# Designs tried in a protein design run: designed miniproteins, single chains, continued (4). Part 80

Each design is a single chain, and the fold is of that chain. pLDDT is the mean over its residues in the fold that is shown.

## One batch from the design tools (miniprotein)

Design m14939
Fold by ESMFold2-Fast:
Structure m14939 (fold): chain A 80 residues (1-80)
Amino acid sequence: ALEEGERLYEEGLRAYEAGDYETAARHFREAARKFEEAGDLRSAAEAYFYVAKALHALGRLDEAAAYFERARELSERWRA
């Protein structure tokens, strides 16, 4: 789960850098889910933040806002 999450996150970053925000959002969502399943809340929050950034770039502002809030909630719940 964690290793697949890392791969999907890297694929998302490559898509984001290429301006392919739809592909980036899809990869970051899947990465975030894998990180949550693995209990890596910090990486999950980071991935959801990138989902929000990609959706914001696409003008999908309501969806972006929802993912920004999810990322913030996970970041605040992250513990040592």
Scores: mean pLDDT 85

Design m14940
Fold by ESMFold2-Fast:
Structure m14940 (fold): chain A 58 residues (1-58)
Amino acid sequence: MLYRAKEDFESDLPEMLNIKKGDILELLEELDEEYVYAKNLKTGEEGYVPKSVLEKIS
């Protein structure tokens, strides 16, 4: 399942995924109502990201 970043998200925490607006993410696990675990297809990095900054595209 693919998501698009609606806005930039940056965090200094190593478990969090940094994203830029327009990045495409693959959903790996849906954790709860606030966060998903995803892979940024542009950078190849994986981490937690807030659902609020993502839009489902497929």
Scores: mean pLDDT 82

Design m14941
Fold by ESMFold2-Fast:
Structure m14941 (fold): chain A 76 residues (1-76)
Amino acid sequence: MATKVRVSSDREEDLEALEIVIATANAIGKENGYDSSIKNAQILKEAAEKLGAEVEILEGSEDTVGEIDLEFVLLP
């Protein structure tokens, strides 16, 4: 199964920016082959946290390869 990642922010504009980042990460994986989606999710988490978003890896393991499956949450 794909690695599942939840991205949360109280800023709608940050979620829009992160949607682009995540789409880009998935596109890179598609072109270069998915080595480890959990590793890619961890790299994404570090990047998103620099933008001030909260990132939670919901599902995935070292043996998980494939796309990052995404959930966006706008906090109140």
Scores: mean pLDDT 66

Design m14942
Fold by ESMFold2-Fast:
Structure m14942 (fold): chain A 74 residues (1-74)
Amino acid sequence: APVQPVSEEEAERTFKEAEDLIKKAIEYEKQGNKSLAASYYTAAQLLIVAAELMGADPERVAELRKKATEAGKK
């Protein structure tokens, strides 16, 4: 079933939080703190899964997942 309006707002909030964690991870990686960057990438991946389960846009979820995967590949 499609997500309810309340769950849709929560999915969007969770998705935005995942985006913020990816931005933080990239920032820490630029600072040379790869361990902290890896922790933020892991947290972002968990929130991406949560947002997907809440009914976030599958294309947006896939794009964000690609960004997290590519950034964590070094």
Scores: mean pLDDT 76

Design m14943
Fold by ESMFold2-Fast:
Structure m14943 (fold): chain A 74 residues (1-74)
Amino acid sequence: ADEKAKKIVEKAKELIKNGDYEEAKALADAAVKEFPDSKYAPEALRLLAEALEKLGDYKEAEEYRKKAEELEKA
């Protein structure tokens, strides 16, 4: 489970770096939904938020950023 979550997170980071925000959003969203209890879930939520912000979805991005912070504190 963690190995798959890690690969999706790494690819989402690469997509954001390359400006492929819609594909990064889809991958980060998949990682959050499929691996919610993974140690990579907070990072996937942050990547989802970053992709959403780059796409202009600022309010939704803020909500996912808060979810990532809560998971990191737990």
Scores: mean pLDDT 82

Design m14944
Fold by ESMFold2-Fast:
Structure m14944 (fold): chain A 94 residues (1-94)
Amino acid sequence: EVEEILKKLEEKIEEYRKKGDFQKAISLMIPTVVLKRLIKEGAKTIEEARALARERGPFDLVALTLGLYEAGKIDEAEVNEANREADRLVREWA
C-alpha cells in the first residue's frame, strides 16, 4: 500500500517537473523523503505510517499528510485535522 503511494508521488514529481511546475514538484520532495523513511522503519500501511509519523513529530505528520493528499488517499478535511494535531504537538514540545 505505502510503497504504491511512494511510487505515485515520485511519478507526480516527474510530471510536475516536465510541465514546468517546479513549485509543486519541490513541495512533494519532502513528503516523498518522509514516506521513504517511514517505509524503511517498517510502515506497510497508511495507518502504520501515520502512527510512526505522529511519534516522530509534527513535521513528519504534516509532510506525510500532504503526500497522502496528493496521492488521492485522503481528503482536505483530513489534511486540516492533521495540521491542527501538528499545531498541538508543537505547543506541547515548547
Scores: mean pLDDT 77

Design m14945
Fold by ESMFold2-Fast:
Structure m14945 (fold): chain A 97 residues (1-97)
Amino acid sequence: SLAEKARELAEKAKELAEKAKEEKDGELAKEAGLLAAEAGWLAAQAGDAEAGALAAEAGEEAAEAGKAAKSREAVAAGTAGALAGIGAAFQAGGAGE
């Protein structure tokens, strides 16, 4: 299902973000952020608040990994992923405007 795919991508993004932070790898952090953004978008389409929350967490971790790697692109990608996930979680959970 779309929700299962969103959750899978969010989990993968979180794993990549943790690895990127440990290795201080800006390219991996950027990849993690982009995957978190894709997961957030899919979570919104699926109406899955839990998947959205996981995508938001992964995006935040990707942004932190980007800061550790001093990669502006990775911070931007991670932040976008976090916002996409937050938006999906609120919209699907009925907590949004």
Scores: mean pLDDT 82

Design m14946
Fold by ESMFold2-Fast:
Structure m14946 (fold): chain A 92 residues (1-92)
Amino acid sequence: MDIDDGVAQIMLAVANLAEKKGDYEGAARLYKKAAEQFPDSPLAPEAYANAGRAYLKLGKLDEAEKWFQKALEIDPDNEEAKRILEEVERKK
């Protein structure tokens, strides 16, 4: 495992823990940081998608749309990101 992948994984784990505690703002920031800091990591699409989900839970539809679009740019076959993006667009 690359050191970068290990650091990204730790950031995702900490963000997931924040999300479980209801700290969606903290989770969104950590997912965003992981994705932006390690864009070439295999975990980057997951980090972008998780950031989008956290923003969606905060009611920030424009931010959620932005992050799911980034996830799809890296992984265009991400069915979850496509589905949630359609839901976000429907609510706007």
Scores: mean pLDDT 77

Design m14947
Fold by ESMFold2-Fast:
Structure m14947 (fold): chain A 50 residues (1-50)
Amino acid sequence: SRTERSREESERRYQEALKRGLSESQAVAVGSAARLLNPGEQSSSVRDMS
């Protein structure tokens, strides 16, 4: 399912970021961003305000 793939891709992205030498906070941000974009069928979760 999409949920399984988004989770796996998010974890993979997070681990790759850590191995590349990014900080834990940055790796978490990369993983979260990938998860928000991947399962988003329409990519409409971001508010375009401010």
Scores: mean pLDDT 64

Design m14948
Fold by ESMFold2-Fast:
Structure m14948 (fold): chain A 60 residues (1-60)
Amino acid sequence: SLEKIKEAKVTAIGIAKLPDGSYVVAALAFDEASGSYVIVDRKILPKEEAEKWKKEIEKV
């Protein structure tokens, strides 16, 4: 959710096209406790929804 993305201070967004034509969009943040990037939120969406979700993450 966008609330989790705001709280986690997302610094990277991953996007990849799946064989069925859907897109996976992942919001990533650096987690100091683990010393690595972690997935804060991930969604499998149609292309238009994936592009919208990416833009909403970028605005946070």
Scores: mean pLDDT 77

Design m14949
Fold by ESMFold2-Fast:
Structure m14949 (fold): chain A 104 residues (1-104)
Amino acid sequence: SAAALSAEEVAAATRAMAYVSAFLAAAAGVPEERIRAVAEEGGDPAAVEAAARGIEAARNLAPAERAALAEEIAARSRAAPPDEAARAALLLELAARLEARAAA
């Protein structure tokens, strides 16, 4: 039941977390400057770039779709499985869903 994540899987999950978290914060009305500052505090340029994309996704979605998608993502995140690999897979799925909706 326990699977070790590769370095590439950890990096992908970290970027997905930054992207999804920034989107949820922006959708909740947190100032963009604050979201960027929190991402920069971690010192990972890839996470900072992912957070910037999350903020952009929130700007590009219509208000009703942004609210509905934010609620869906937040609910699924709260129901996240305790297994590390399953949580990483969920983050990647949520990030892909957000990316697809923001690009439409």
Scores: mean pLDDT 82

Design m14950
Fold by ESMFold2-Fast:
Structure m14950 (fold): chain A 55 residues (1-55)
Amino acid sequence: MKKDEILRKKLLEAIERAVKAGVPENARMLIDAARKLGYPKEVIDEAEKALEELL
């Protein structure tokens, strides 16, 4: 499996779990952490869109 695809899937799953658990602030922290760790812009943009659609 491609490395970036695995990172994307894990980030999206973590965001969905945080929102469903009632802690969307944790989802924002996860996106910020991924950006600082150098995740691809496409992965970050997709994660931010997913968070907005879940709220």
Scores: mean pLDDT 78

Design m14951
Fold by ESMFold2-Fast:
Structure m14951 (fold): chain A 70 residues (1-70)
Amino acid sequence: EEARKKLLRAIADVLDAIGDIIDAELELKKAKEAGDEKAVEEAEKKIKEAEEKLKKAREELDAAAEEVNK
């Protein structure tokens, strides 16, 4: 049962990371429309951070899925 809990947590972490990317991309779009160079740079940084978070979350998801399936 612990393996299933890890899987569900890993799924939640992936979804959270995807949400962070979407939010940061929306911030980038708004910043570009406003011509706010500082906000553009901040949004680009958030996108990179969220992409790193997603990469780690996917690795955890793969590990948790392997535990449940094997």
Scores: mean pLDDT 83

Design m14953
Fold by ESMFold2-Fast:
Structure m14953 (fold): chain A 55 residues (1-55)
Amino acid sequence: SALSERARRLSRELRELLAQGRLEEARKVMDEMIASLSGAAALAARADLERLLAE
């Protein structure tokens, strides 16, 4: 789905931002993305982002 595709692409970009040490920008984008989602899409995106932060 387009929504899941966007979430996946954003999570990939966020991973790159985290690798570069851009924590403030990464966190802001994460919050914005999650806030724009609902239901299963929001849960999937949140799980993806939590994995990125944990790793």
Scores: mean pLDDT 71

Design m14954
Fold by ESMFold2-Fast:
Structure m14954 (fold): chain A 78 residues (1-78)
Amino acid sequence: SSSLQQQIEELDQRIEELGEELVRALNAGDYERAAELLREIAELLEQRAKLHEQLGDSESAAKLRQQAEDARRAAEQL
């Protein structure tokens, strides 16, 4: 399904961009911005997990949900 693949590719690019912003925020000591970025990344990882489930890839979906949970926990600690 090309539409699901396109959505996954768009989410992958957005997650990569936010990850780069996260590294910059952490290097700057901007922990408020870093926490916001981690929460945004977590939401996108959950969206990606749902799309992987729709493709029948339950293993990737489970890993992405774990990464989303890890990102939320990291945000709460900042």
Scores: mean pLDDT 89

Design m14955
Fold by ESMFold2-Fast:
Structure m14955 (fold): chain A 61 residues (1-61)
Amino acid sequence: MLYRGLVAEAVSEDPEEAKREAIRRAEELARALGMEVVDVRVEVEKEGDKYRATAYALARL
């Protein structure tokens, strides 16, 4: 199978919103490439009064 790694980030004052937005952006990237997300992992870091979420998605045709 052909797989591709995709990365998307989002920043929010709410860590849940940051996670949701990062995942949504990763899914949008996959859709734009004609691919399906088969796995996603999210890392969240606190940066001052905000949270940065990074979504690592594995996509396939």
Scores: mean pLDDT 85

Design m14956
Fold by ESMFold2-Fast:
Structure m14956 (fold): chain A 100 residues (1-100)
Amino acid sequence: MSMEEIRERLIRAARELGLESVGISVATTLEAAAKSSPEKTRAAILAVGDMLAKHLPEEMQPAVREAARTSAELALEDPEEGARLAGEQFARVLEEAAAA
């Protein structure tokens, strides 16, 4: 999935949850992280994952934190793919929350 599609999915799902500003922050951070160094991309993914988790129901927090952890590990080898994986997984969690 393209970063543009991930951005649209994140912001749309976040808006349905009343978290539009959080969705914009996550998407913007991941877009910047995709073009950054491995260490900075890892740190950015973990930071936005933690921020996002705190705004979601407790039952959804483990899924967000695991997505952030796995994506951050990938970012050490491939920052662009790590950021994309984080965006895709965060979008999925938000879409599931919005559908509930």
Scores: mean pLDDT 85

Design m14957
Fold by ESMFold2-Fast:
Structure m14957 (fold): chain A 136 residues (1-136)
Amino acid sequence: DRAAQVAALREEIEELRAIKERLEQSDDPKAQEVAKRIGVAIRIYELVLLALQGASDEELQAAADEFIAKEDDEAAKELIRNVTRLLLAGRIGDALLIANQSIRSLEDATKLAQLVLDGASPEEILALINELVEND
């Protein structure tokens, strides 16, 4: 149901934020690039969360515009625009699939968060992310 989806997405967002913070502590350019991708996924999940919570079309578009303004990458901006269009059309499942492209499930996000909490290196985190992406 929607309440369960909202709770699951809130947990996913917090787990991804922890992973992003850990990767941003690295001076490795690969870790920084993964952190940027996770940042985009977080923004998409936040837009989905707003839609599931019954945000108006105006509120959803305003949030999307703020996220787009914070992105430097044109591909990331276009992704956020396309996800927003899907959400405005009520296609929440498609928006979630796009957000999950690098992280397939809450269980996979939980594994990544556990590694972060256990003090895993950015290299160990990147290795798990790459493994999860390759298995999709």
Scores: mean pLDDT 76

Design m14958
Fold by ESMFold2-Fast:
Structure m14958 (fold): chain A 64 residues (1-64)
Amino acid sequence: MEEEVKELIEKLKSDDPVVRATALARLSKLGIDALKEAKPVLEEAMKDPDPNIRKGAKGLLEKI
């Protein structure tokens, strides 16, 4: 679980918006503790150039 969260945090830093969107979707399925661990990166994702990534990050932050 901890290793999976770290991997997904790195994927959120990818230059590919599809990879970043997939990482957000995977984080949402790991539960609230994983979202709390990823909170700083989710806050960065709210400034993402892709509006779909920003909406996804906001939705996940609203759960914690």
Scores: mean pLDDT 79

Design m14959
Fold by ESMFold2-Fast:
Structure m14959 (fold): chain A 55 residues (1-55)
Amino acid sequence: SLEEALKLEQEAKEAEAAGDKVKASSLYFKAGNAYLALNRPDDAKKAFEKALKLQ
């Protein structure tokens, strides 16, 4: 659901702020996949770009 995708993105932002790049990257990837399942490719792309930047 959109609510679950937004929750994953929020948790990713919190992990990123905490300096946990591995956790943040994983959560952004999960958010991206959730957005894809919702047919939101622009939101998915932004989430995947954040995940890749944290590698």
Scores: mean pLDDT 84

Design m14960
Fold by ESMFold2-Fast:
Structure m14960 (fold): chain A 62 residues (1-62)
Amino acid sequence: IGPEDVARLAEEHARSQGLSEEAVRAVAERAKEKAPDLKTAGEAMELVKELVEEARRREEEA
């Protein structure tokens, strides 16, 4: 799985969870940055879930 694919998954998942466009971009960039460390699609989905949860917490505090 490539960095662009991980970024796209992160962006789509973040939007589906109702995050702001700023949070969506942040999650996508972070996922793309970590993509080289991922070996499977399952690992990519776990990373995406973690990043989206973090972004959601930040929006709740802001």
Scores: mean pLDDT 77

Design m14962
Fold by ESMFold2-Fast:
Structure m14962 (fold): chain A 55 residues (1-55)
Amino acid sequence: MSLAELVRELEKAMEELTKKQLEDIRKYGKDSPETIEMQKRVAEMFRELRALREA
């Protein structure tokens, strides 16, 4: 798999997670375990995406 292909797949996954994160915030509020878990996943994916782009 090319780096560009991997980056595109991660970007799509991040868009989906961002939408879900906003929905979870609306449903459960900012401090719920569901919202916290989603925030952690999104932050990890942003970190991975930056590392891949800089590699």
Scores: mean pLDDT 73

Design m14963
Fold by ESMFold2-Fast:
Structure m14963 (fold): chain A 73 residues (1-73)
Amino acid sequence: APTPAEQKLAEVEELIKKAEEAVEKGNIEEAVRYLNEAVRLLGELLAAHPDDPALLAYGREVEEKLREIAKKI
């Protein structure tokens, strides 16, 4: 069964997907809302697991992806 951390990561990934779809549709306001929610959830997840190097590395990759999407809006 997925752990609570895995569930939050899945939620962040789903929000990133929704933000990408919103950008493709030209719905910039919706894209911004999804990105803000993804950043908030990622921040909560990283704050809960500060000493997990694998999660910190994954978080950096997700943050980079969020920045790339933000450049398109």
Scores: mean pLDDT 79

Design m14964
Fold by ESMFold2-Fast:
Structure m14964 (fold): chain A 77 residues (1-77)
Amino acid sequence: SAAEALRALAAFFRAVADASEDEETAEALREVARLLEEAADALAAGDFARAEELAARAQAVLDAHKEGILAAVKKYM
């Protein structure tokens, strides 16, 4: 399901954050994970508008921290 996919993605970003040596990137990844978990909760509750808003906010954090997040993901893999 979409909610399960968002929770899996959030767990992945939390794992990358925990392995990251860059505190700003780790905080950004944890914020993305939190927003994705809240979006999954909204989807499970049938609140599609709230889920879309939260997913858009997660994307904005990813875009703002793109270089640091990409570097952290590459180091984690």
Scores: mean pLDDT 88

Design m14965
Fold by ESMFold2-Fast:
Structure m14965 (fold): chain A 60 residues (1-60)
Amino acid sequence: SPLQKKIEELMKEFEEYKKKMEEEAKKATPEEQKKLHEEFIEKLEKINDEIQELRLELEK
């Protein structure tokens, strides 16, 4: 399904983003780590919303 492929692509992009954020956090000051965490949560919420929309489309 094209929708399933989009979900897989979003999951892959998020895993890559997560790894980049974890590596940046290791190099960061406590202040920078807080900012990175906030950015990570915002990205997580957006991707989760997109995946939920695609999953709902799969049920139609």
Scores: mean pLDDT 81

Design m14966
Fold by ESMFold2-Fast:
Structure m14966 (fold): chain A 62 residues (1-62)
Amino acid sequence: DKIKEAVKILLEKAPRDPVARVTAHELSKAKNVEEAIEILENALKVYPDNKALQEALEVLKK
């Protein structure tokens, strides 16, 4: 499940980042990959240089 892999990246790559933690929680409630992509793209608009969010988005787009 691509959503579970994205959540794992956020929690393992940025365990002390509250943005990654909140985004991982939101992704865990996404019903499909399209919704998960939208959640990450919205987070990246606010935090464009966040590497954990960027890597999680790449996983969902594959």
Scores: mean pLDDT 83

Design m14967
Fold by ESMFold2-Fast:
Structure m14967 (fold): chain A 75 residues (1-75)
Amino acid sequence: SAEELVRKAEEALKKGDLETAIRLAEEAARLLNDSQLIAGVELVRELYEKGVAESSIARLLEEVIEAMRRKIEEL
């Protein structure tokens, strides 16, 4: 479920495993089928691959995950 993927992404983010956190967030965004959330995760992926600082990636990913959690609560 999207909620399980978001929970696992939060766990990966807390451990500093950005690659796993981004991958799980991408899967959650796809299941939620929300264009803004999908765009948000795609931007985080792009910045991560371009070598933007891990602290900046973590902060942006945290914001997207929080938005996903709000979306799940509305379903």
Scores: mean pLDDT 86

Design m14968
Fold by ESMFold2-Fast:
Structure m14968 (fold): chain A 68 residues (1-68)
Amino acid sequence: MLTEEEKERIREAVLESYLALGDITPEQAEAIRAGAPLPEDFERDYEAALKSYQHTKEGLAAERAAAA
């Protein structure tokens, strides 16, 4: 399971991706960091990123357990 710190890092990574693509403005990004509601597309991408990271984390943990 992901910690709140890991979720926050993933959220920030999605935010930076949206900024880099020009999908949000710097002002909107600051508002989101300050607790403004996420755009619906951002919420979908964030959820997908959480699932992807969780899957990778579980895979790496399983690999380490098998190698030990």
Scores: mean pLDDT 74

Design m14969
Fold by ESMFold2-Fast:
Structure m14969 (fold): chain A 60 residues (1-60)
Amino acid sequence: MDELEEAKKEVEKLIEEISKTNPELAKQMREAVAMAETMGDPAALERYQGLAEAAKSILS
């Protein structure tokens, strides 16, 4: 599977979990995902991974 697609799906999944507790933060994270998408593949991958780590930290 495409690494970029997998990273994006992981971030989206984590944002949905955050939205159950903190919908405002989830909205801000979705905006960050949209901005990452405009950066192109290598930079987008790093951003998605960083957002996933941030989301995991929030959910912990």
Scores: mean pLDDT 78

Design m14970
Fold by ESMFold2-Fast:
Structure m14970 (fold): chain A 66 residues (1-66)
Amino acid sequence: MKLRVTLTGSVETTTGIVLRLIGEPFAEVEPDGENVYIVTLTGSEEEAKRLLEELRSRPDVKVEEI
C-alpha cells in the first residue's frame, strides 16, 4: 500500500506525526515537498489498515491512497 500524507498542523504536531511514521515497522517514508510524505507500507494488510485509520482520524492530516 502506498499513501500520500499531507500535514497541515503546527510544527510540533507535524514533527510528532513524522516521528510516528519513521518508527512504523516495514514502512518506507519519503519526503515529497513541504509537509508532504509518501509512505510505502510493506507489512501486513491489517497493519496497513490500522495506520490508515489512525492517520484519517487526525483533523490536521490528509491521507490519499496512491
Scores: mean pLDDT 78

Design m14971
Fold by ESMFold2-Fast:
Structure m14971 (fold): chain A 66 residues (1-66)
Amino acid sequence: MKKLEELKEKALKEIKENIDTLSEEEIRKLVVEVEKEAIKLGVSESDALKAKRELLKQAEELKKQA
């Protein structure tokens, strides 16, 4: 759980700092890497999928407001 939260925070920070330059495809790649790393660390598929969906939603909200 805590490592998953760390991965999410790191990715979200990167997205926030580069929101003006990141394409939707690049954001999707970052989010997919979080899911892959979470699964690699032994996080359940369900929790990894939830993290991916939450991160995508947050990224879309930031992109919409920028």
Scores: mean pLDDT 78

Design m14972
Fold by ESMFold2-Fast:
Structure m14972 (fold): chain A 70 residues (1-70)
Amino acid sequence: SEAQKLLDEGLELYAKGELEKAKELLEEAIKLDPEDWFIWLSLAMVYDALGEYEESEEYFEKSLELIEKS
């Protein structure tokens, strides 16, 4: 799916340290598939790497909520 492509590309950018670009792609992925817990977790990791800890915690919590629903 398009969301999975954006997730893959976002994680590649995250691994390369291109955090702002990773953030943009993962935010688009969440818009396309808001029920995918792994996209929320991936975005939480990017926000943590950016030092945006409050946002990271929020997205991480959302990821955990979605796992419990599956």
Scores: mean pLDDT 86

Design m14973
Fold by ESMFold2-Fast:
Structure m14973 (fold): chain A 52 residues (1-52)
Amino acid sequence: SSAEKRIEELAEEAVKGTPLEREIYEGMIRIIISIEKLYDVGEEALRRIREA
């Protein structure tokens, strides 16, 4: 879905960013998860950011 693509794009940008940027992108991903109920994709994206 378009929301899944957006989560993946945000995760890619977060990994390239500063610690503050990562926190902002994580917040955006959490909002998308809440709206779209995309828990699996969202949790994997957040894990990827934290492990970068």
Scores: mean pLDDT 83

Design m14974
Fold by ESMFold2-Fast:
Structure m14974 (fold): chain A 85 residues (1-85)
Amino acid sequence: SLEEKIKQREENIKLGKDLLASLDKVEAYLREKGILTPEQEARFADLRKKVEELIKKGASPEEIRRLAVEFTADVLLAIGDYLEK
């Protein structure tokens, strides 16, 4: 139905915006701590593009969440490695 399509689109837009905002905060944190590497900056830029493309294509919220989970794991591992050194 039209209502279901509108709801799906709104959920995808909200999820994507929330994820992008969280990425910005994480990148700012890593930069402030002197942890942010050029490789990590490139990964963040690539992930932003992927999130934007998924939203544009009308991908499911589940696909966007899966991408967020993978990114979160990468970020936590990078922070953990830094703290052990």
Scores: mean pLDDT 75

Design m14975
Fold by ESMFold2-Fast:
Structure m14975 (fold): chain A 75 residues (1-75)
Amino acid sequence: AAAAEREKLQAEINSFIGDILREIGDLLDKGIQEARKEGLSWEEFAERLKPEFEALNKKISQRIKELDKEVEARK
């Protein structure tokens, strides 16, 4: 049934979103704690976090493309 396939795909998307939000939260929390402990400036904090967010952005973009392919394949 189309409803069952939609629910299954929605669960996968929700799980992925949850994982990404957790990873962003953990990354930001660690970065803030390190910045406070080391007395980093805003610029130093941003530079330290930039490569981590760049890697995360690539991972997100790849997974979105995979999900788009799955949606197209299940039509």
Scores: mean pLDDT 74

Design m14976
Fold by ESMFold2-Fast:
Structure m14976 (fold): chain A 62 residues (1-62)
Amino acid sequence: MYDEAVELYNQGDKAYEEGDLEKAIEKYKKARELAAQALGEDSPFVKYVEKKLEEVEKELKE
């Protein structure tokens, strides 16, 4: 699960670089879900992905 979460996070970053904010958000949400299941919600990785997701969601709403 953790390795899959990291792969999804990397896919989100790729989508973000391509300018596809909606796809990036989708990938980051899935990465956060799997990471939380594997590591727990208080893990540094989950917190990091949550912060990145909030930043991208803010850009989409602008």
Scores: mean pLDDT 80

